# Ledger of designs, part 107: designed miniproteins, single chains, continued (3)

Each design is a single chain, and the fold is of that chain. pLDDT is the mean over its residues in the fold that is shown.

## One batch from the design tools (miniprotein)

Design m11706
Fold by ESMFold2-Fast:
Structure m11706 (fold): chain A 94 residues (1-94)
Amino acid sequence: MTPEEIAELQAAFSLTGAERNAALARLYQRLVEERAEEIAARSTGPVSLEELRRDLLLMFADLAAEQGLDAVAAALRAAAERGLSPEEVAALAA
């Protein structure tokens, strides 16, 4: 995670309610994309980006749940299960 991503995460946690949940959902989805691309680039064999994104969404959903961010966790799980757009996930988290 970059210093910019850490600063964005800290800023998101300073928000409250729906605004915080939407900001965190957008941040986690961006981290999923960045991490999936990084893993694929470092792989020496064929990898499914769609499967990597799904697995990462579930990992971040579990982390969000551990932090008490139940709405964010539920939105990320829905994205993994149903293939929701980033806008739909942010709306569900709010």
Scores: mean pLDDT 77

Design m11707
Fold by ESMFold2-Fast:
Structure m11707 (fold): chain A 69 residues (1-69)
Amino acid sequence: DREALKRRVRELLRQLYAFGEISKDEYEELLKKIENADEETLRRIHAELQSRYDEVIKKKKENLKKKYK
């Protein structure tokens, strides 16, 4: 469970950085925090990043779907 949550948080962070939503410095700081975080901390970070990710992905998903049929 903890490892699955950690992986999801890392994936969200990676996507947000790739989309330009997070700066390089913020990305590196959050990666460090995640690597050393317990499940409780991961849940907090996950909720925060998930909200931002959902907004970005909603728009990008529509554009990708249109281009790929």
Scores: mean pLDDT 75

Design m11708
Fold by ESMFold2-Fast:
Structure m11708 (fold): chain A 57 residues (1-57)
Amino acid sequence: MIEKAKAAIEKVEKKTGLKLSYTPPYMSAYMIAEVGRKLGLSQEETDAIVEQGISNN
């Protein structure tokens, strides 16, 4: 789970040029997942980001 979320977040970092937390809180995770979805990340990748955010509540 956590490794998959990290890989997905790293893809968003590389595509946006932003530095992101690999353990984002829920709202930040949701926003990162929405951006990732628009950048072409898969549903599995965006779901992993959101689930990581839920775990960080």
Scores: mean pLDDT 76

Design m11709
Fold by ESMFold2-Fast:
Formats: structure tokens, sequence, C-alpha cells
Structure m11709 (fold): chain A 106 residues (1-106)
């Protein structure tokens, strides 16, 4: 795996994670908590992949993806407790951290 290939894969997975996190926010707006949880689980998997590839080219970007993953985990926990406001806040923070990582990689 070349550094360029790792960077491209980190970007691809990060973009996928952001898209799924945004779909989770749309689902929460519609009151569909179970669909939101599924999108957040997919976002978490994509962020883990993004962090893994980013570590090969940018430890700084990898750390931001790790922070984004932590926020997704906290959002899922908040949804399990019926705290939708806290869940939405954490999803938005995860999107922001993932976007920050993308700027570092670009």
Amino acid sequence: LTPEEARELAIKYAEEAIKNAQKALDSLEKGDVETAKRYLEQAAKSLKNAAGYARLVSPEAAEEFRKASQHIGEALRALDNGDYETAIKHVKEAIEEAKKALEILR
C-alpha cells in the first residue's frame, strides 16, 4: 500500500462516514431513531477505516478521525438513553472533526 493509496482510502472512508452521519441526522429529524442508529453504526465503521489508513500518512488526521469515532459512540449511547438533543450534538461534532481531518489530508 503506497502513501498515496492510503490517503485516497482515508478520504473515501471519511466522506462515506460524513454522508452516513448526515443521513442519521435526517432520520432523527423524522423521529426514526432505529434508522439513525444503523447509519451511525455505519459511520463508526467508516471512521475506523479512515483512521487506520490516515495513520500511514498523517497522525494528526488519524487523531481527528479517532475523536469523530468517539463522538459517534457517545451519540449512540445518548440515543439508547432517549437523549436526542445530546445525540444530535455529538453527531454534529463528529462531522466537524471528520471534515477537519479531510482538510489535513487535502
Scores: mean pLDDT 91

Design m11710
Fold by ESMFold2-Fast:
Structure m11710 (fold): chain A 100 residues (1-100)
Amino acid sequence: SQKDTIINQMQTLLSMMQDIVDDFSPSAQGPVQKAIDSGQQVLDDMQNPNSTRDQIIKSIDKFSGDGQVAMSQMDGFQRDSYSHLFNTFVGLGYKYADIK
């Protein structure tokens, strides 16, 4: 289904984020891991049949905020290389919420 496709794409993006966490400075690793943890909560809320659209949107907004903090701790090269992972995850999350 379209919902399953979005969840699979978001899980792939989250796995890619996890794969790169050790490439960051210690000061950026914590914020990046916090964003990944928030992203896992987004996926958990999406896969929970009892979750409301508003609950999913709130978890996406939290991930977006945590991701912005993470990106602020990156150097310019890392931000340019990896910001698309965070931005694409947010976009897919809202797309899922729209069809829930």
Scores: mean pLDDT 89

Design m11711
Fold by ESMFold2-Fast:
Structure m11711 (fold): chain A 81 residues (1-81)
Amino acid sequence: NAAKQKIADLADKAAETARKDGQLESAKEIEKARDQALKSKDIREAGEILGRGFGFAGKKGISKETEEKLKEAMKAAAEAL
């Protein structure tokens, strides 16, 4: 599914930015949400999984740059609906 892969790639870029910022726990939450979203049955379920996981990453601490990349991933998920 090309749409799911595009969303996963955007989430990966956000996780990589979090890792570079030293926010390893937040990066792990983003990566976990990405993996679960790829296993989801459809784009709606993927979006719900990503929203929850990204919210948890935000609570652990992320930079504004990582937050903007997560918003790009969520926008791609919404547009794929």
Scores: mean pLDDT 83

Design m11712
Fold by ESMFold2-Fast:
Structure m11712 (fold): chain A 117 residues (1-117)
Amino acid sequence: SSMEKELLAKRLIGVVNILPVKASTKEQLTSVILAALGLPGVNEKDLAVFRKQKHSTKVNYLRLLLEELAYTSVSDDDLRTFAVRFNEVADLGLSEEEIEELIREAKNETLDLIRKA
């Protein structure tokens, strides 16, 4: 439902807001999260800037968000839908196999690696 997606967005945006990154990067990630969830409030300029980030940086943000989702009672189908939509919105160019591997890794835990990046 729209309400469930809004609560999920607030959780993910909450994680983004505590990251040791620039305010502009947080605004970009917020727009990517909203777009991936199909929610209003997307800033198209922020999406365009995020798409120009290094591939490894964009993939690391997806890993962080997938890890947060994996620790919340989100279904595997909803987790996969988010990963697929994030891949499209952020222009990651990931294959289906690479998305499945990222989901597997998120369920196994990589939080400490992201905190050091």
Scores: mean pLDDT 83

Design m11713
Fold by ESMFold2-Fast:
Structure m11713 (fold): chain A 89 residues (1-89)
Amino acid sequence: SEALEGLRKTAEYLREAAEKSEGEKKEYLQKAADYLLKGVEAAEAGDYEKAIKYLALSFKYFYKALGKELSDEEAEKMAKEAVEAIKAS
């Protein structure tokens, strides 16, 4: 899936950004990357409920790394949209 490959590349970029960061930003970027990969693995297994959960956590930590807040509702919406893109590819 091209969408899954895109998300894996995004996780690599987040890990690279974490290596160039310090403190809480580094930890948040590492968590964002780890949860993104868990979401990708769950989606590849067809466990879309678990994929949504992990992708939502990834988006929340990414926003924290940017000094921003993302609500649970917004994170879940973004995660559902990502899973629909995976299903469409």
Scores: mean pLDDT 88

Design m11714
Fold by ESMFold2-Fast:
Structure m11714 (fold): chain A 100 residues (1-100)
Amino acid sequence: SEEEKKEKLIKIFDELRDVLGEAAETGGEKYEEEVKKLQEIVEKMLVKMSEAKTVEEQKKVLAEGLKEIRAILEEAAKKDPRLKPFVERIDELLKEVEEI
């Protein structure tokens, strides 16, 4: 149902925020510039998710935001391999969005 799909999309967004919190803690001070960029993307996603009225709109917000976040994390992971598992977790979240 549409309501179940909306609940799944909200849970994916919550999981994304948890992943980014863990990534920031793992990277520490060296990751400060990337964390600021990721926080700006999350803030924009939060606004867009609150404005989205349909499952299709929420799905688009999550897919676009996750792709932007993935690109930043992938570049950071090239310099700090400890961040590679977080890139893989973003890939899994993208797959979950596509399956809704």
Scores: mean pLDDT 86

Design m11715
Fold by ESMFold2-Fast:
Structure m11715 (fold): chain A 64 residues (1-64)
Amino acid sequence: GASRAGMAAAVGALAGGASAEAAEKGGQYTWNRGDKAGPEEARKGALEGGASEEAAETAQRVAE
């Protein structure tokens, strides 16, 4: 659910070199999407948090 995708967004963003603040914002965005949160929402959450495209792709991959 949302918790898994949110954690994936945060972890993926950090792994891709994003700041802790960006990772936190990305995780919160993904969490707020609820049951519809999946790999795509993890990617979008990372980008909304200010992560790079590479970090966002990592978040999506981790959420799969």
Scores: mean pLDDT 71

Design m11716
Fold by ESMFold2-Fast:
Structure m11716 (fold): chain A 95 residues (1-95)
Amino acid sequence: MVEEYNELVEEVAEEARKEGIGLAEAYRKLAERLEEKGLEDLAKLARAWAKIAEDEELRERVRRLIAEQREDELRELLAELAEISVETLDELARL
């Protein structure tokens, strides 16, 4: 894992706890911090998770894909929501 990414995740998690913000807002803050560091693809992925957290239909769809072990469809959905390729998503998962 990239050290800068781990530091940002810890900072955002601490801010979220102190401010009492919800999961979607925490992901949006993470995306903003990632963009400031030039980690654009990770920022897009964080924004995708924010969309899932705030949308009941998307949350149910993600939960169903996980329960059915449909990893390929979950990856395609995350890539689409993040507006990145599945190949880019796989590369980010290897960091």
Scores: mean pLDDT 75

Design m11717
Fold by ESMFold2-Fast:
Structure m11717 (fold): chain A 85 residues (1-85)
Amino acid sequence: LSEAQEVEVARRAIEEATASLGDPELAEEARRLLLAGLEAEAAGDLARAVEEFQRAAELLTAAGKLERFMKALQEAAKAAYEEAA
């Protein structure tokens, strides 16, 4: 995959995984943080990317949803990769 396709696969996986959380407000806040992290990474701002991803992980951990999210993200990423390839 090209770099642009890899970013799109990641974006799609994040959107699908956050939608699976069953809490619309938590899903939207986590999605916002994760997409901001992905955008920072794509722009080469690794420090900002790490901060945004860490905030998302802390939010999901506090809600008791981190494990559910990680499982959903893995499945969504696999599906998005197969669809893009």
Scores: mean pLDDT 81

Design m11718
Fold by ESMFold2-Fast:
Structure m11718 (fold): chain A 68 residues (1-68)
Amino acid sequence: PSAEMLLQAAEHALRKGDYERAIELATYVAQNGTPDQQRRALLIMSDAYDRLGDFQKSNYWRQQADKI
């Protein structure tokens, strides 16, 4: 699957409350996508961790996205 398809799947997982799947899909894109796709993936990871209550990881990934 393309990085764009994986990002759409990660967004869908977030909408469904499947935060673990959203993180897994976004992690792959963060490692393999273009800079714009990597930034979007890191923001998905940040949102998923926030919803899981892991505010330190949420903040970390948001800061990493801001560097791209």
Scores: mean pLDDT 90

Design m11719
Fold by ESMFold2-Fast:
Structure m11719 (fold): chain A 100 residues (1-100)
Amino acid sequence: SAAAEARRAALEALLAGFERALATLEQHVKDNPDLPLEEVKAYAITLLSLAAQEARALGAEALAALFDEAIRRVETAKSIEEIFAILRETLARARALVEE
């Protein structure tokens, strides 16, 4: 249906936006190597929270739950490298869900 096609396009746009935001955050950290762990966590949680809200608005409950799980993992992360590993894994899993 046209509604299902529109929803899929919106989910694909959400993931493209998340990927661009992740790339921007990675560049920001590279440009500012002395950034505190807590600031990088705050950026990551903001990105994940916005993605979870958009996924819920689109009725993608499994995708929203994935982003919420990633927020909890980021909150307990002990390094910036662990945060980016969580974000990249989350993007890969999110792409797999949208392709179903």
Scores: mean pLDDT 89

Design m11720
Fold by ESMFold2-Fast:
Structure m11720 (fold): chain A 79 residues (1-79)
Amino acid sequence: MIKYTKEQVELKLKAGYEAAKELAPELAEEIYKRARELVETEGLDPGEAFVRAALELGLSEEKVLELGRRIGELVQEAA
């Protein structure tokens, strides 16, 4: 299992928040807050944390798949 540095975790959390603002602006802050909590308490990968947070907050499976894809794109662009 790859251990992420603090910088890599923060980069992915930022990418997730940007993706959430694009796809679900009305829920973006709540998704980000919950995802950060899941990373801190459960040790989840930020991408997985955003997917779980979005599902918990009632985003459709279609929107959750778009969110995960967009996070991956933004992370690659920032690398």
Scores: mean pLDDT 79

Design m11721
Fold by ESMFold2-Fast:
Order: C-alpha cells, then structure tokens, then sequence
Structure m11721 (fold): chain A 67 residues (1-67)
C-alpha cells in the first residue's frame, strides 16, 4: 500500500475542519478504513485545540501529530 501523508493548517478550528473533511473524503475513495482512522485522530486533535495536524497512513499504521 502507498504511504499517504496529509498535512493541514487552518487559521481557526472551522477552517481546519473544512480542509480535513475534504481530504478525508478523497482518502475514503481509495481506502475507507484508513479514512475512518484518520477522521477519528483528526477529531481528537481538533478537540484539543490544534490548528495544524499531520496524519500519516502507512499500511496498517495511522499516526496523528497535532501542533
């Protein structure tokens, strides 16, 4: 499986959320399981007040980094 890295930044929570929603929708077309894991990790980072998030999907591994 190809490694997928999605790095998103927003000026505020609403902007970051919209950008992430679009990225997750595209990922869901090729890997719905990875998209689900990424969506959960992203939501948790957003709840913690992050304005920049990097989601890395590499096979069975999903890593979320919040800034």
Amino acid sequence: AAKVVVRLRGRNRAELGRRAGAAIARLKEVDPIAAEAAAIGFMQALEQGALEVEVTVNGAEVEVRAF
Scores: mean pLDDT 75

Design m11722
Fold by ESMFold2-Fast:
Structure m11722 (fold): chain A 80 residues (1-80)
Amino acid sequence: STEELLEEMRKIKEEIQELARKAKTSTPDEKKKLLAEMKSKLQEANLLTDEIQRQGSEEQAREAAELVVEMGEILKEMEK
């Protein structure tokens, strides 16, 4: 269901937040690996967003888009 896809996206955001937290205390090599994992998770979230836009309500599509933006901002901040 679309609600299950949104719940998956919320879980991915939690995972990205945890990876970002770990990256703050990591070595440069460890941070590079964590950033790659975060990018992979963001790619997964984008695929879920496409599916939600096809099946879901306008409200669900908006929530999915907002989650992706938030995830992208976390990743951009970690790349600085």
Scores: mean pLDDT 87

Design m11723
Fold by ESMFold2-Fast:
Structure m11723 (fold): chain A 62 residues (1-62)
Amino acid sequence: VKVEEAIEAARKAGYPELAELIEKAAKDGFDPSSPAWKKLISRTMALSVEDPELARLVSQLT
């Protein structure tokens, strides 16, 4: 999945904070050592309970 598609999906689903986390992680090159990556992973795991379809889409980036 493309980063832009995941950002747009998050915004449309009502998770603008998730979209910002995806943007920040992408700017860091999805570096697993970065705080942005760790926050994105944590948020996506929590999201799997709230919106499993969106969580699956975002997990394709990680």
Scores: mean pLDDT 79

Design m11724
Fold by ESMFold2-Fast:
Structure m11724 (fold): chain A 82 residues (1-82)
Amino acid sequence: SKEELLEEFRERVEPLLRSELAREALEHFLELFRKFSKNLSNEEVRELLEELRAELEAARSDEERLRAMDAFLLRHRELLQS
């Protein structure tokens, strides 16, 4: 299910975030992604979340992670189409 995929993503990413601001940004991202991805398949959701997870794990700071989440939503706006 999409909720299961979102929860798995949250569990993997949340420990990478050091600041309260970054954790709040993750929650905001998850809310937006849930809304935007309503018409996507579970496999499409998994692929997108794995892409972002890799970017967040490669990032060196919370600021880079915040920018990566924002850039991800902008990059995939056409695919997400909500």
Scores: mean pLDDT 81

Design m11725
Fold by ESMFold2-Fast:
Structure m11725 (fold): chain A 64 residues (1-64)
Amino acid sequence: SAADEAIGKKKAETLKKMIELVLKPSSLKVEAIDAETFKVEFTTEEGSFVLEGTASEIFAEILA
């Protein structure tokens, strides 16, 4: 629904800012798949990565 899309977009914007602060990637793209799941594509000195899942799952992967 339009409401779920709006919620997902707002959460994606917050997730993007948090990833920028933690990883400081050279490139970052965050897309909302739905209200709770996201696709994150980013590049660091270690290479390029693609992660999909909830915000919690994505942060757990990044912080591992």
Scores: mean pLDDT 81

Design m11726
Fold by ESMFold2-Fast:
Structure m11726 (fold): chain A 98 residues (1-98)
Amino acid sequence: MSPETAEAIVAALRELADAGQVTITRDGNTFTITASDDPTAQALLDRLAEVLSQVPGVTVTRDGNTYTVTTSVPAAELDKAKDALEALELALIKLGQK
């Protein structure tokens, strides 16, 4: 994907996180995104998950309101990020360059 698309996805997730509508955590190259019970937040996350699933090297699975995003980017390259959202942006940009 383009860097602009990666930035837009992460910006949308950051706004949802700031509003308390999502929680995002990272373990290695796997990101766990949990939506609140708000239907609007869940609908937006569904759309973002669909976009992410189209990225080569990204696998997205859903269990209820929890989305698990696994990237093919090595965990060591994501460890330099300050938070899970920065790590996700770095992974998406890196996958778009390959």
Scores: mean pLDDT 80

Design m11727
Fold by ESMFold2-Fast:
Structure m11727 (fold): chain A 89 residues (1-89)
Amino acid sequence: MTAAEEQALLERIRERAEELLKLSREELYERAVELLEELAELRGYSEEERQKMLEGVEKLREAGMPKEDLALLIAQLELAIELERAEKA
């Protein structure tokens, strides 16, 4: 990945995160769970690995993650899923 490609991906993540800020914090957590389940399927994660990912989301919820940080995390997860699907197509 070149610096220009990396910058383009970061800009895309930022723009998507801004769109996601229109959602409530609870809607963002629901979206994060959906994306993690999809990513786990794409990567062939075990039940134990899936539970560990979901536990991570609960810890972020308990810590009171800022909405802006949660939106960025979801944008990154969406991009990761898109790239995983492209590699398998």
Scores: mean pLDDT 79

Design m11728
Fold by ESMFold2-Fast:
Structure m11728 (fold): chain A 82 residues (1-82)
Amino acid sequence: SEKRREFMRELILLEADVALMRMMRSVGGQPSEESLRRARETLERLKELYEKYKDLLSPEEQEEAKRAARELEELIEEFERE
């Protein structure tokens, strides 16, 4: 349960980054290099926790996590293309 809560907290933080980056994209804004680096660190952390704790997650939560991670990765790649 504690490990599941840890994972869910990190997922919420990642989903917040996704929402912020989507908003920036919609208005033609650009995140700083530091923001992009931190977003990538958040993504890698969630990927590591997912591999460790995926068996503690429901199938729906696993799909939600994979979808959120894919979306953040795509947004980071879009913003890193100059």
Scores: mean pLDDT 84

Design m11729
Fold by ESMFold2-Fast:
Structure m11729 (fold): chain A 88 residues (1-88)
Amino acid sequence: SMMEEIAKKAVEEVKKKFPDLEFSEEAIKLAVEYAQATTASRKGVLPLLTKILEEAAKIAKEKGKKKVEKEDVEEAFNRLYEEGQLLR
């Protein structure tokens, strides 16, 4: 599907910066849901999805993890929201 292609592209871009990290299917699905909810009237899904996944990857790496999980995406979205990074 179109959304699966967008998700693959976002993961591929983030892996360029974090090549040693894996992404769980649950994490990717949640990030897509957050991006779609946020961009409904203002911004494309791909840029926000990439931003959410990159922040989740940073959080996972800070915790010494090898895999980005659903919880890392939840933390990433809350952090970006509180910092006003999703309101553009």
Scores: mean pLDDT 80

Design m11730
Fold by ESMFold2-Fast:
Structure m11730 (fold): chain A 96 residues (1-96)
Amino acid sequence: SLKNILEALEEGIKNLEEEEKEVGPDEARIHLVLRISDVIYDTFGDKEMKEIAEEAVKLSDKLAETGTLSEEEEKRLKELEEKIRKKIEELKKKLE
């Protein structure tokens, strides 16, 4: 439900500052992307969100291995964040 997505988003934002202290800002961003995409996939069966979640896991694995994201990986993370923002906007419009 959209309520579950909004709750996941609010919890993610609220916990982002604490998570940044534990894992760093890049991993915190990846966790937020993964959490939101997974909730949307579980709620609506959106296969694009499943693919985004799988890409977020791969970025997390690379960050854990290297300690930093490359410029290409950072660009890809920003693209995933933008796709999620657009998806949330579309879902909000469907409730109006």
Scores: mean pLDDT 78

Design m11731
Fold by ESMFold2-Fast:
Structure m11731 (fold): chain A 87 residues (1-87)
Amino acid sequence: EEVKKKIKEILRELYKLIEEKSGKEPSEEEKKEIEKKIEEEVEELLSLSKEELEEYRKEIEKERPSLNPDQQKVADAAEKALKLVEK
């Protein structure tokens, strides 16, 4: 339960910082859809195999060069969440 809460918080920060970087503020409806996606992604992450978790980490690393320092911190947090799922 606590692991799920931590992963949700990390994903919320990730989505928030990505939107900030794009310069577009999501609408209230879009924010609600993001929260729903976060819930679904947490459940998906917890169901992922070791191989699938590694692919997810690769995607995070692929995006790193385009991220600002704050987004890099969230990418680090996302990798920590993946490690918690693997554990």
Scores: mean pLDDT 70

Design m11732
Fold by ESMFold2-Fast:
Structure m11732 (fold): chain A 78 residues (1-78)
Amino acid sequence: TEEFLKELGKIFSDPENQEKTFYRNAAKAILEHFEEIKEIFEKEGVSKGLAYLIGLVLRYLSDNEYGTAEDAKKVAEL
């Protein structure tokens, strides 16, 4: 979990990533569903955790909902 948070911090601290729709939506999903995502990563492993996160990102895209650069910055601070 701590290693996962450090890797997220690196990815979302990159200004180029903060401008990309996929990473903004991923940040929105992480902020809104953090405890659920964390629990899946801890109990079911990285592969299932990533699948759940990607499913949330795709749901936002399908609903025409978008994360912001500010959402990405907030995830970088976790």
Scores: mean pLDDT 78

Design m11733
Fold by ESMFold2-Fast:
Structure m11733 (fold): chain A 100 residues (1-100)
Amino acid sequence: SPALEQLAREIADAILEAIKNKEPEEKRKQLAEQMARYAAEFAVERRLSEAEVRAFLEHTRRILEEMAEKENLSEEDKKEAEEIMEHFERVFLEEYRRLA
């Protein structure tokens, strides 16, 4: 889906920009939670299966990893991006299951 592809890129970009801008950890977590709730509502409204949700999360992670590599992020910044992505995935799945 073009809309789902666009959402994945927007999430990856937002995480990357938060890391590059050195946003405080608390604000990065708040951003991840806000994006996760929005994405979960989107997934439920579109009636995505759990398999499609897993594919979406895997695709978003791959985009983030590719963007981080192309932007030459430090190993520490890559680790921080990974931690925010994991927090996003956790909140997304919790909200998706709550709303589904």
Scores: mean pLDDT 87

Design m11734
Fold by ESMFold2-Fast:
Structure m11734 (fold): chain A 81 residues (1-81)
Amino acid sequence: MSPALKELIEAIKKITDPEELKRVGEALVNVLRAFGIEAELPKSKEDLIELAKRVYEALGGEHGEQVAKALLNYLKKRFGI
């Protein structure tokens, strides 16, 4: 697993706001759909973590790494994590 994906998963674990979980889930679903992959909105934090892993695996290392870094930077700015 990449360092950026590991940091992203740890950042997701720190989210306590259900609305922010929803926003992160929508962003990941939109990324998969942009690449022609069907995805459903996550219903739990655990589903969101699995969705993040799925995005990384489906897009491949370079594209998955960029998405993980972008989302990690968003979470760091919003939550200071």
Scores: mean pLDDT 73

Design m11735
Fold by ESMFold2-Fast:
Structure m11735 (fold): chain A 86 residues (1-86)
Amino acid sequence: MKILESATSAEDASPRGREVIKILEENGIEVVRVDRVEDDVLFVYVPVSDISKAKKVLEENGYKVLGYGPYSGTVGVVLIEVPKEV
């Protein structure tokens, strides 16, 4: 698999990654990293304790969650489908 983009802050992220980071941070969730895979999927890394909250916040903001779970002992991941290249 090729990672197309990787960002640890909103300033370094693509417009879609930046929007996702902003939504999560506005809801009190720290974003560890966002990776863009295949143009249509974002891997959103959050503290493992915040996985369920991040999933709920993203779903409430109209994102389709494709998968989620622990990535390491301290970090979790939420996979979301990225709408539109506009």
Scores: mean pLDDT 74

Design m11736
Fold by ESMFold2-Fast:
Structure m11736 (fold): chain A 90 residues (1-90)
Amino acid sequence: SMMAMMEELQRRAYELGYQAAKAYLAGDYEKAKALDEEALALVREALEISEEMGEAALRAALLGAAEAVAEYSKDEADRAQARAAIAKLA
C-alpha cells in the first residue's frame, strides 16, 4: 500500500539522516557526506512519486539528523538548536 511505502521511505530517510549526523559529529566527514548524499537521493526519488512522500522523507531525514546532534554533540548551542528542530518536526 502507499501508506506502507511512505512509512518505509520515512524510516530509511530518518536512519540515513541520523547516521550522517552521527558520522559528522565523530569527524568522519567522508562517511557523513556519502550518507547525506544517499538521504538527498532518497528524498528526490520520493518527490518523483509524490510531493507528500517527498515532504515526509525530508522531514524524517531532518528529524534523524537533529536527534543525532541532540544526543551526540558536545556543543551546548548545537544541542539546543537540535532540540528546537525536533519540536518543530515532531
Scores: mean pLDDT 87

Design m11737
Fold by ESMFold2-Fast:
Structure m11737 (fold): chain A 117 residues (1-117)
Amino acid sequence: MKEITLEELERLLELIDQAIKEANGDFLKAVKVLRKRMAEEGLSDDEEDIGLILLGTVFALLNEYKRIKDPEEAERVARARVERTIDYLEKNLGYKISDEAREFLIERVVELVKKYA
């Protein structure tokens, strides 16, 4: 089982933030920008796959967050969705994510969704 570290997730989320900002809400452009930036940083194939899955999760949540009018409900739904993405990474893709990295990932993805919603 391959471990994804908190430091790797922090780098991926920074690159995702930059990609979303440069793409100005265009998902296909964000995918292209993220792939380019991950390649420039010399990230592994595993890190690239995780980065793309996380980008997809952020864009799915942006659509859901905009639809939910109650901010507390929107945040709860976003947190639950990120936890489901982490479970997918662990159960279906065989990655190991520490409890600290899991909490960091949930908080940072929710922050990104709130920032770009």
Scores: mean pLDDT 85

Design m11738
Fold by ESMFold2-Fast:
Structure m11738 (fold): chain A 65 residues (1-65)
Amino acid sequence: SMEKKLEELAELAKELLKDAVVSIKTEGDTVTVTLKNMTLEDTFKVVRLMGEAIDLGASLVVKEV
């Protein structure tokens, strides 16, 4: 189901981005990840998450505080 796919994507975001995560919201087909103090390494992790979202048929929205 889409809901479970979004939960998996949200868990991956928490695992990869860790302390940079301010909040994560799942709604419909979209995961919204709000980040702070992003490093260059975190940017590569976001690109990976975008790829995972595309493979799942989900939308990923990334916001900076």
Scores: mean pLDDT 84

Design m11739
Fold by ESMFold2-Fast:
Structure m11739 (fold): chain A 65 residues (1-65)
Amino acid sequence: RIEELRKRAEAAKAAGNYSEAVLIYTLIGIETKDPEAFREAAKLAEEAGNKSTAKALQLMADRIA
């Protein structure tokens, strides 16, 4: 259920667990085809210092949009 995934992603983000938040937002993006979910995952990957993952997620968002 997408609503449960969103709540879990917000909780992970609030806790500073960026790796879990990135994974959950990526799953939301895949299930919903929503580029904003991939952009949110990309922002969190940048915050975690993972530039390669952030760039890949940004490209996925651009392809869907």
Scores: mean pLDDT 80

